# Ledger of designs, part 82: designed miniproteins, single chains, continued (4)

Each design is a single chain, and the fold is of that chain. pLDDT is the mean over its residues in the fold that is shown.

## One batch from the design tools (miniprotein)

Design m14821
Fold by ESMFold2-Fast:
Structure m14821 (fold): chain A 67 residues (1-67)
Amino acid sequence: SQAAEGAERQIGRLEAQYERVRGSLTPEQARRLEELVARYKELLREGADADELHAVREEILAVLEEA
């Protein structure tokens, strides 16, 4: 299905981005980012609305900006 394919593409892209930055993160930042990424993956697979996805994405960006 298009929804499942879209979710998996977004998840793959997110995981690739995380791997690129994880070496520069503190242990606390890495843990927080892993928690947020896991939540975002669940929301994508559950078909959550755009507002929920946007909220978690903003939290992810905030952690990355602190790195």
Scores: mean pLDDT 76

Design m14822
Fold by ESMFold2-Fast:
Structure m14822 (fold): chain A 79 residues (1-79)
Amino acid sequence: AEWAAFLEEAAARVREALARGDEEEVRRLLRETALRLAAGLAARYGREATLAALRAAAAESEDEVEREALAEAIAALEA
């Protein structure tokens, strides 16, 4: 429930930025969302399980900006 609510809020903020045509804001929101998601997942499910999930998501992503955001989140958890 908490994960679904968080993702819905993140998606709503990204949609608002897209509606404004603010691509820089979209990029920033995706990065901030990835970092927050990674921290929350690691706290709940453990670091190794979260790293595996983030790496899988990055491999399946078709968007360079999404892959960059996920890579930054992965690097933060590996440190």
Scores: mean pLDDT 74

Design m14823
Fold by ESMFold2-Fast:
Structure m14823 (fold): chain A 56 residues (1-56)
Amino acid sequence: TDKDRAVILHYENALAEGASEKEAIEIAAKKTGVSVAHAEKVVKAYKAQRQAVLAA
């Protein structure tokens, strides 16, 4: 969804600015108005998708 894309965008931007993975997830959740648990789930799915592409 559009919110899930926004979570990924804010997560990657926070990491680029030097945030830890946990901090980046919390920042993404706060910026998009979703729960931290939802942001963790979105980021986990995103990382799994990237890893699958690299493994193929």
Scores: mean pLDDT 80

Design m14824
Fold by ESMFold2-Fast:
Structure m14824 (fold): chain A 77 residues (1-77)
Amino acid sequence: MYESVEEALEEAIRRGKELEDPSKSFSEEELREIIREAEEMIEFVEKQPESETKKKALSAALLVKNLAESKLRALRA
């Protein structure tokens, strides 16, 4: 569980960089886990008070989810 929206934002940015790293490969199971973690992060962020950081954290978490979903679709295609 995250202690703040700022921590959620930092983790989303870190995860996004990992997903964009061309030297890293992900299994279907790993991508599904990342999608689940991103959904849990979105749920946490949505419950926080409205702020500029909340908007950035939500956007970053959605980007992580979309990147992982795109990679998962590519593995199935």
Scores: mean pLDDT 81

Design m14825
Fold by ESMFold2-Fast:
Structure m14825 (fold): chain A 106 residues (1-106)
Amino acid sequence: SKVVVLSSTLPKELSKYKTVAWYGQKPGEAPEFLAGINLETGETYLGARMQGRGTISVDFMKNTVYLEIRNVEPEDSAVYTAAGSTSDNPLGKHDVFGEPIELTVE
């Protein structure tokens, strides 16, 4: 099985956010919530598609947010975007976005 790790920075330092999340979007579809983390508590939340195969993590020294996807399949081909919020709710609205990352799976 294939493993992919996506990495992104956000426009501000991670210390300026309370939560960060990853979203995936296929052409013509709405963005789907994939994973979120509360940066104060370390509590993580996974969307249905990431259950059992996704992990969200951060590196404060590198100011970077990661999404690890295990058992990657062609259906995971999408544009992935990290997002940050000052809200304590990792499932809430994130409106500060990092650079989109296109993933293509054979």
Scores: mean pLDDT 84

Design m14826
Fold by ESMFold2-Fast:
Structure m14826 (fold): chain A 86 residues (1-86)
Amino acid sequence: KLLEELEELAKEIEELIEKMKKQGKSYEEIAEKLEEYLKTSELSEEQRKLLKIVIEILRQKARGAAEPETEEEKEALELLRELAAK
């Protein structure tokens, strides 16, 4: 069940990012929307961890970073892509 919950969250996050980017929204605006979701949603510890890492990656991109800055962030982005591809 936890794996399915992570897969659903990953897909939702990736779809939201793609949709908002296509609408011309900045990475900072996308990060703010995900931060609100994190604050208002009842999420598991693993879901919260994944979402927090994605938010940080988006904020790094808003500052001009092309790739995630830490190994943990790179692993989380790879996990997000893998889970969303299901």
Scores: mean pLDDT 74

Design m14827
Fold by ESMFold2-Fast:
Structure m14827 (fold): chain A 81 residues (1-81)
Amino acid sequence: SEAAEIEEAIARIREQMAELRARLPELDEEQQKEAEFLILLGELSIKSLELPEEEVRKIEKELLEAAKKGVEEAIKLLKEL
């Protein structure tokens, strides 16, 4: 079922985020920032699968506006979501 496929997708994203978190202390400063961004995108992806469509559209618009201002602004917004 579609619900089972979503559950499997969430599990895979969580596993990938856990691997990135475990590697953070071994990465250089630039790689740590990239990993942090990917972890936050993973968290947002999980939330988007669990949230109503209207909430997802609001988050998408806010992220797009933040991304236009730069990566640091996008990371800050992702942490607040």
Scores: mean pLDDT 71

Design m14828
Fold by ESMFold2-Fast:
Structure m14828 (fold): chain A 68 residues (1-68)
Amino acid sequence: MGIELLKEGAENEDPDEAYELGYKAGKILAKEYGVEEAKKLAQEALSSAKNEEGAAAAGGGFNNGMGE
């Protein structure tokens, strides 16, 4: 679930929506796997993204989501 949300965010053309999807992914993955493992999963998922702007926005949301 969380990884799929992050990948969806990375492919999104709307930076605000990409950020929101990343935020939700960060909360889910940090709760399930812990912050360090969640970061590794996010790096792997985002490394394959074709949309650089969406990937950046989703990554920012992910980092903030992990903090809550």
Scores: mean pLDDT 79

Design m14829
Fold by ESMFold2-Fast:
Structure m14829 (fold): chain A 122 residues (1-122)
Amino acid sequence: RPPPPTTDPSRPPVHSKELELALNTLLQALKNHPDAEPFLSPVDESTDPDYYDIVPDPMSLGTIEARLRNGTYQSLDEVVADLDQMFDNYFRYNPKGSYLYHAAESLRAIYDEKLAEIKSKL
């Protein structure tokens, strides 16, 4: 059981059930996207041995989902930071015009739309 959250009277409490449900719904929407397969699991060093030399902070939808389930995230901003890191990694590693670059652009567009909806309900 996580320790009781420190109540900041100027801030809403971190990670309500409603926020957690909204974030899980967002992750499922991203995972079900046609271009989501490359994002489901961490990049395998055996197939891309230079990936971790170029991308020091690797991230995947699977890693984010596991962290959300484990209660690792303390705020929406931390989830957003990991999602942004995942997209930035793909745009950094993959050449402009490649399939993976376009997959990242497509998935990012759905992410931006769903995140705006979540923020409007908070």
Scores: mean pLDDT 73

Design m14830
Fold by ESMFold2-Fast:
Structure m14830 (fold): chain A 95 residues (1-95)
Amino acid sequence: DPVEEALKLAREAIEIARAGGDLEEAEELIRKAAELLLKVATGKEKLEIEEIEGLYDIGLALAKKLKDEELAREAIIRAAEELIKLAEELIKKRG
């Protein structure tokens, strides 16, 4: 199930970021989770995923420009939390 896989990947990304682990690995997990959700999302859900990705890209670009690892970690955690919330809502809606 791509939604359940996306949920697992987003949770793993949060765990890595909060533990001070490899932020590049966490970023790859976030992008893969978003891609999986986009495969099953329709209408409003698709727009919500695109908004999460857009905000994440802005946050990550700012963190890279400022060389601020804390901003990068915060951007990853925020994106992962939003993807987890969306995935959980999709699972509930499906029954």
Scores: mean pLDDT 83

Design m14831
Fold by ESMFold2-Fast:
Structure m14831 (fold): chain A 70 residues (1-70)
Amino acid sequence: SVEDVLEQFEREVIRIYGDSPEVRKLLDEMRRKVEEWKKENPNASQLELDEKFSQEAEEMMGRLEELQRR
């Protein structure tokens, strides 16, 4: 399920980048975006949902990289 994928992704991000308020905030923002999109697209296919997750994950990874530069 998307929830299981999100939980696994969150665990991996925390493992790699550390457990900080800033990392948690970015994870929460990503989770919210995916959940809102799913709510707006209740008939979306699994492929479309996977594509949305991948897009949001890439954006979050970019923001994590920017955060580390500060």
Scores: mean pLDDT 80

Design m14832
Fold by ESMFold2-Fast:
Structure m14832 (fold): chain A 76 residues (1-76)
Amino acid sequence: MSASEEQARNRTLEELERAYLYDVPRVMELAEKQGKKISSEEAFAQVLQARIDAGDPAFQENPLLTAMAQGLIARL
């Protein structure tokens, strides 16, 4: 259990960091091309929600990632 929890935590941080560093800038760039004003926090919430809605396996196999993402989305 503890080893799986550590793996889930590490994957959660890695997925959140990857989304923030790579997906968020792309979403913001696309929004700007469409004439939309969007913050990095809003883009991050949109990226996380879209991945959950799409049934991303990274979220499906890691409930901690899903819970943290939902918490971040709820802030906005």
Scores: mean pLDDT 80

Design m14833
Fold by ESMFold2-Fast:
Structure m14833 (fold): chain A 62 residues (1-62)
Amino acid sequence: MEEVERLARRLGEASTRGAAALGSDARADVDAITRELTRLAERHGLDAARRHADRLVDQALA
């Protein structure tokens, strides 16, 4: 679970930079993504959650 939390935090940091232009909507999306990553890790294991989180981080930084 710690790995999922670190990846979600990275996504949050990337989204915070973008959210300066977009406002509060980006923070709501980050919260939803964090919950989904936690559920994914519980159902399918940390490796599945890590792959999904990495994809989301890459998209957030693009």
Scores: mean pLDDT 62

Design m14834
Fold by ESMFold2-Fast:
Structure m14834 (fold): chain A 74 residues (1-74)
Amino acid sequence: AAEIRARLEEILELIEAGDYEGARELLLQMVEEHPTPATLRLAQAAMHLMLSRTPIEEMRRRMEDMLARLEAAA
């Protein structure tokens, strides 16, 4: 849980900086390191938000909510 949280925070920082390629690469690495249904669903949700061109503020809030849910389920 803590490792996944740290990785998603790094991904959010890259998205805020406009580095979507770096964000995608870290997202894929997170899935490879933690191949669970929960991380796969998180990765799919994050990818959807990126592809939908969701405003950065809204994307951050949604991903923070997903992080909290992941930590609660661990």
Scores: mean pLDDT 74

Design m14835
Fold by ESMFold2-Fast:
Structure m14835 (fold): chain A 95 residues (1-95)
Amino acid sequence: DPIAQNMRQALLTNQEPSTSKDAPTQIGNATPTSRVSTSFSDPEFNELMKKLAANADEKTIEAIMEELRQMVLDGKSTEELIEFMREKIEKLLNK
């Protein structure tokens, strides 16, 4: 599908690195099976993700994303995910 290939190339250019390669895996919801019903609509979580992307290298982002994924699998709440992200970002900024 040439349209799908063009869209994929555009995504690789703009959102290239870590998040794109993990495809549609959703984080910040107790049930990660649905894109429609994820905690991605939470503005605080989104702002923390932006700060992480701006202040951390790819390896650090990937490590934090893996920890978040494990927390979601362990049934941690969105509030606990936000606190975890805030702590990691604070350590990166206050270095």
Scores: mean pLDDT 62

Design m14836
Fold by ESMFold2-Fast:
Structure m14836 (fold): chain A 75 residues (1-75)
Amino acid sequence: SMNDRISQGLISGIDNVSNSIQQQRQYSQQYPQFSSQNQQNISNSRSVADSLIDRLSTIDPQRADIVRQQFNNRF
């Protein structure tokens, strides 16, 4: 269905943001001189993930709850 396609797109977006946060954390460990900028980038990425999860909750609340739990357990 159209809602399934939108849900898949949102989940892919959340996965991409999660991967970005993980890479930013690794970069922070390698280059602590950029820690302030990287902390802001991580915070911004988390806000994007929260927005995508919120949107997912309006079309598939059960799937959004699972994704939210996975994201919170990871970060």
Scores: mean pLDDT 85

Design m14837
Fold by ESMFold2-Fast:
Structure m14837 (fold): chain A 86 residues (1-86)
Amino acid sequence: DPEAIRAEREARSRELAQQLLDELKARLNDAQQAQSIVELLGVRRGIRNGDVAGAVQEVEGLSPEERAELARREGFPDEMIALILG
């Protein structure tokens, strides 16, 4: 079921993103956390689309608001989205 596969992938993405955010908060300042999250967003889009380099470059060229919308679609937690917007 394609919808069940999509839902499972989104749930897993949220879990992994929350774990990463908790680890980043312990070690990095807000600007460093934001940069790491933007890089992760580009890599995740690239894995989905089959072009990691192109997706990373695309995400880096976006506004903070556009990056936040993409992160929301990828199932990133609201705290990570706030850091992208910051």
Scores: mean pLDDT 75

Design m14838
Fold by ESMFold2-Fast:
Structure m14838 (fold): chain A 91 residues (1-91)
Amino acid sequence: MVISPEEAEAAIARLRDRVDGIAAKLRALSPDPALAAETEAALRAAEEVAVRAIRELAERGEISPELRAELEAAEARAIAAGREAVAAAEA
């Protein structure tokens, strides 16, 4: 499946809006500003990899194996950071 460049940019805009909302919630709910900032940094890093993946899908119809591995690694880091933040808040 090949998405148009216009569809890709619309998807990127929706992703960025969603990430901004999650980051705002993290800042509002976290008792530890430093841990919240670290979690947001991991989330923002995952966002940039996802943006590259969306653009590659528009250009090639598929994500390269290298970019897929990078996306999975970035997602795992963001999830781990989020879990650590929740555990610290519950401690």
Scores: mean pLDDT 78

Design m14839
Fold by ESMFold2-Fast:
Structure m14839 (fold): chain A 78 residues (1-78)
Amino acid sequence: DRKDLLLRRARANEAGARSLDRRRQLVQQRALQQAQRSTPSQAQRILQQAQRDIQLLQDQRDKSRLNGLKYRQQYLDL
């Protein structure tokens, strides 16, 4: 059933977005903790890498949210 498939895809993308946001929070928290225990040069490197990783996770989260909304709208319009 196309309706069931669209709803499953919407829910999967929504769950994926939540998972990516949780991962982003953990990356940020761990990087801050590690930076606090590191030399200034190491801390800067750690935070720069974490910023890049966080940006990638945010982009993936946003794409998953948009896909979830798209499938949910298609489900409602069907």
Scores: mean pLDDT 86

Design m14840
Fold by ESMFold2-Fast:
Structure m14840 (fold): chain A 87 residues (1-87)
Amino acid sequence: MLLERARELVRRRAEEEARRIALELGKGRLSEEEIERIVREAVEEGLRVLERLIEEGKPLGLAVLEALREARRVAERLTREALRRLE
């Protein structure tokens, strides 16, 4: 079914992108535990945006794009916050 496929797509793509962001922006300074925390939170926020936009009647494709955009924003923010705590 389309909605379940969209949830799976957002989960997989958000996980992949968030992990890439945490590794690239983190420059190897973050622990594996911190990276997994960032990935988990970014995926959760992306899925939250997806569900909200679907409930609001937005087109599925737009909801997926916005969910992935939010997951990237969250991953970038959390990675920068984690690096700041290491200073």
Scores: mean pLDDT 86

Design m14841
Fold by ESMFold2-Fast:
Structure m14841 (fold): chain A 79 residues (1-79)
Amino acid sequence: SMSGVEELIKKFEELIKEIRKLVLEDKDVKSAQELLQQAKELVEQLSKFVPQPLIEILNKLVEEAQKVLEEGIKELKEK
């Protein structure tokens, strides 16, 4: 069971999916920045309960989402 950990992982996956949608489809970089911060905080919480290989995967997903966000911000600033 580990009540809560599975729910936190599911919430993390939903946050990453929503961040990508906000940047790529909705062009809402402000909301995406707020959700990315929540995803980072969630990984910090999960790091206390899950094995290191899983944390490495979650951190890579955060890094990829951050790159998508940074590219989206650049596109909006470039006219």
Scores: mean pLDDT 83

Design m14842
Fold by ESMFold2-Fast:
Structure m14842 (fold): chain A 86 residues (1-86)
Amino acid sequence: NLQAQLDALEREIKALEEDVKNAKTLAQAIGAILRAIGLIFEAELLVEQAEKLGDQELRERAEALVRRAEELVKKGLEKLKTIPKR
């Protein structure tokens, strides 16, 4: 069920957005960035599945999740720059 997979991925992205926002250590920020990169690949696979189904709405939703995960990598990198190393 592609809709259920999209719902699950959206919840994972939302949880990771909170992890990035609340990151206080370099390890937390780096871990969040690596997870966000993984979510980009998961979202890209869902785009391919939606294309095979010919469902434009599900494809657009999956593409939106790709963009959201990409934005999360950018925010994680910005967060990483603001965390003191000492």
Scores: mean pLDDT 86

Design m14843
Fold by ESMFold2-Fast:
Structure m14843 (fold): chain A 79 residues (1-79)
Amino acid sequence: SMAEAARETALAHGLPEEAAEKLGEAARAIVEGNFEEAVKHLREALSLMPEDTSPETVAALVGQILRAIGELINKELGL
């Protein structure tokens, strides 16, 4: 499923399992057209990042993962 593929992508990039699950739920919400739920799940994923990780590293990592998930969503939507 899209949520599973997004979760696996996040795990491959080194995110904690709980954060990866939230990114998977965000990807599902985007496909379903529920932008409010997507933003909620993205914020939850950010709150689950390691405390000692630099803000720049977190931003870069999350940005790469969101881009990869976006490409996956676009492929499924035929965009």
Scores: mean pLDDT 74

Design m14844
Fold by ESMFold2-Fast:
Structure m14844 (fold): chain A 72 residues (1-72)
Amino acid sequence: MSPEEAMRENLRLAIEAARKGDFDLAVSMLDHALFAAISLGDTETAELVTKAREAALKGDGESAVKYAEEAL
């Protein structure tokens, strides 16, 4: 799987987890997506994933989904 495919897959899984209120899983998937974005040098995606992660840590599922969808 390419780093770009891995990033998109982890973002999709994070969105699903956040929509279900599983914020621990969402944060874990966002951490994997952030690592992939940084490895790719994609600073815009890394910034959006960081915002999604901060929202998920606060239990803000709506903002977490919004930022993760913008990162896709």
Scores: mean pLDDT 86

Design m14845
Fold by ESMFold2-Fast:
Structure m14845 (fold): chain A 101 residues (1-101)
Amino acid sequence: DQQKLIDFVDKLIDRTDALIAEGKALLARAKAQGAPASLIQDLEDLIRELEELRAELQAVRQQLEAGNVSKQTILRIVGLALRLIGLEIDFQRLQAQLAAL
């Protein structure tokens, strides 16, 4: 069902957007607290990777809307979902590092 795949990608986009917002808020707090430059850089890199992931999710969503559902498209969606999980773990690590200052 093409619609179920689109709905799944929309949920991944929503999660990515929420994490971008949380990452930007954490970056603002890190800068305000005078956190180490390495932590600020890691947060900026995380936000950049999330914005790149969002663009890739949007591109896949457009392919699904065009009716181009292939095994490669499904594998790409799975890969993007796993990448989001990795970035969620990275966010939690950076949040813990800031809290330890």
Scores: mean pLDDT 92

Design m14846
Fold by ESMFold2-Fast:
Structure m14846 (fold): chain A 95 residues (1-95)
Amino acid sequence: SMLEELYKKAYEKYKEEGKKKAEELYEELSKKLGLESLELKALSYIKVGEELIKEGEELIKNAKTEEEKVIGKAKIEVGKELIEEPLKELREARE
């Protein structure tokens, strides 16, 4: 369906853009603090992920079309993944 195709495209787009923003934030913070760590990378990804979830929730709340609801759902799902992926990496690095 058109809505399923819209969801997939939105998911892929926001996942790519979200990862890029998280990596750019991590690079900026690492340079500013003179420190590279998995914890700092996780914090950067969590911040971007939380922002995407909030954007998606607001989009759903104010949605006037089914397309807007689908985009909002994609943003929320991507935001959740951006938070979970670095947390998993931190767990694996300690085991």
Scores: mean pLDDT 87

Design m14847
Fold by ESMFold2-Fast:
Structure m14847 (fold): chain A 120 residues (1-120)
Amino acid sequence: SMADLIAEAREEAAKAKSALELLEVAARFLKEVAELLRKNPDTPAEEVLAALEEARRIFEEAAKKAREEGNKEMAEVAEALIEEVEKLIEYVKEHPDDMEGVLNEVEILAEKTELLIKKL
């Protein structure tokens, strides 16, 4: 369920010891959310919003950790990902019945997160 994915992501984020590990947790979480949405196209927008708010929280924690680590480049990556997830949250609120569009945007955000991590 979406609630189970959110709970698991929260637990994994709590165990993360670095900004990089937090970004990796967020990337995996977004992939699992996309898979759940693909299998369950009738998923309520409220559940999608809860998942995106958790992803946002993990990215915010990653930005904070990156600053503590003195890694300005990683902090900028995390901040850019916060902006992307905020745009997606707004999209879901404006288009609550467009689950296909939401799924596509979640998949793009997951892939973008992984690609940005690899370039750090």
Scores: mean pLDDT 89

Design m14848
Fold by ESMFold2-Fast:
Structure m14848 (fold): chain A 90 residues (1-90)
Amino acid sequence: SREELLERVRKAVDEVFEKNGGKATIREIARAVLEAAGLPVSDFAVDALAYTIASTLGVPPDGEVEKSDITDEALERMAEVVEALRASGL
């Protein structure tokens, strides 16, 4: 379900910040979310998710963020992209 996926996304994001001492690049977050969702960590999928996160947060797609910068809206948008990638077989 969307709610189960959202919880998985949230956990993956939290684990990235925990491992990295409270900071992460948008691309590190994108990779971790794809991995947690069981999707291929391709350059295409990383870019699709990273650009969506960056656009939602108003930061560059190659930028670095802190845990406090991640909004519930960004987590929902990450879940939407994951569902789209699953549906497309990408």
Scores: mean pLDDT 85

Design m14849
Fold by ESMFold2-Fast:
Structure m14849 (fold): chain A 73 residues (1-73)
Amino acid sequence: SPEKIELKKRIKEIYEKFLEALDKSNMTREQKLKLADEFKKIGEEALKAVDNGDLERARQLIEELEKMVEKIK
């Protein structure tokens, strides 16, 4: 499915942006590790939603991942 490929690509791109944002962030190590753990859990749910064909849930979880990147200071 082209849509499944596109959603997995979006998840990968958001993950790369998340790592870049964490690297540039002045947050504490503890705060960064907590965010990384939360991001991983939502990312794994998003990938499962894509694989299960629940594309609407996958899009919602991707939006949550994007908001997490925006929270990084």
Scores: mean pLDDT 87

Design m14850
Fold by ESMFold2-Fast:
Structure m14850 (fold): chain A 76 residues (1-76)
Amino acid sequence: MEAERKEELEKELEELTERANELAKRAADEQDSEKLKLVSQAIGLVNTGRKYLEEGDLETAEKKLEEAKRLIEEAE
């Protein structure tokens, strides 16, 4: 069960990383400073979530990835 949850969080992290990078490219092309700020914050949260996953803190990692997802959705 814990191993399965870790795999799910790793998949979510990869998906959010891809979405954030795509949004960053679009925001740069559009010269949208507000969208760039949201995407930058989301990337920071994804990196923080990755760090907690490496340390085995799945609860904190999940919370950080949920925060990142909200910012990505707001930027879209």
Scores: mean pLDDT 81

Design m14851
Fold by ESMFold2-Fast:
Structure m14851 (fold): chain A 107 residues (1-107)
Amino acid sequence: SAAERLLELLNELQQKFAEYLKKIGEATSPEEKVKILNEFKKDLEKAREEARSLGHPEVAELLDEMIKLVDEAIKAVRAGDEEKFYENLQKILEALDKAVDAALASA
């Protein structure tokens, strides 16, 4: 079903986010962190379009929120603002959890 595909997509994003967090922890420069964040942003953009295609605009809106939070995280990295950077990563995790809950409610 569309709901099952959406849950699969969100579970893949949760796994990718955990992997990106590990890569960010291993990154030795702001430029490397920005590259990793831009890779995650591309995954989120693809997921947003697929969520819309599956008829879940509410999940697509949460994915769009996550994309904006990634942009804010990139700005924080460039500014050297570690507190704001981790705040934005936490908000991405919260938005991803909300997206999973929304997908489960639609199943």
Scores: mean pLDDT 86

Design m14852
Fold by ESMFold2-Fast:
Structure m14852 (fold): chain A 67 residues (1-67)
Amino acid sequence: MEKEIKELIEEISKLLEGKVDPEELMKAIEERIEERMKTNKLPREELLKEVKEMLEELIKTIKELKK
């Protein structure tokens, strides 16, 4: 799961022509996962699945915006 998320983050960085740093984006995602684990008592595996789905949808949105 984490490897797949990293690959999606790198793809987003490429689509945005380096306007976002993949390392900074990964850090922001990890901080959000930690916050949601504490606040909502959700398991990490479930949050990783949500993140993957969000990143895939974001990639689709970025591709549409570049038209």
Scores: mean pLDDT 77

Design m14853
Fold by ESMFold2-Fast:
Structure m14853 (fold): chain A 115 residues (1-115)
Amino acid sequence: SEAIEKLKEQAKKARETAEELEKTINGTDEERKEATKKAEEVFEEVRELARELIEDPKTRELGLRLSIGLGAGEGLGEMARSSYLIAGESEEQAKAKGMAYAMKSTALTLEELAK
């Protein structure tokens, strides 16, 4: 299935991006900004994939499940970011950690849907 292959490709990309974000936790603010920019690009690619899947009646349920999972992941990321800010971390650190949670959740959703 073309849809399943696209989900597998995005799952791998999301997983690698989550790992890159986690590596920046002990890195520089510049490294965190670069990793978060890449993560924002991956999120836009996943949103576009969800939209394409929803527009095709044959893959609509799959696309809706991806869209819901993506929204849940973004919500978890924002909650994580807010929690780290309360804990006294910098905005750059909190953003990178939040994005890592969001990206890990997104990767799990893509991996489950690609089975």
Scores: mean pLDDT 89

Design m14854
Fold by ESMFold2-Fast:
Structure m14854 (fold): chain A 63 residues (1-63)
Amino acid sequence: SMRKKLVEEMTKSIKDYLAGKISSDETSDKLVSIMRRLRDEEGLSRDEVDELLRESVRRALEE
C-alpha cells in the first residue's frame, strides 16, 4: 500500500540520517514531504502521522 511505502521511506530516511548518508536539511525535507502525503493523500490525522513518525524513529534506532 502507499501508506506502507511512505512509512518505510520515513524509516529509511531516519536510518540514512543516523548513518551519516544524508544531511539534516535533506532528512527534514524528506520527512516533511512524507508527513504531508500521509495527511493529504492517505487521509491520516496529525496524531496518526505523529505516532507513525515515533514508530519510524524507534525502528530506525533498533535496526
Scores: mean pLDDT 86

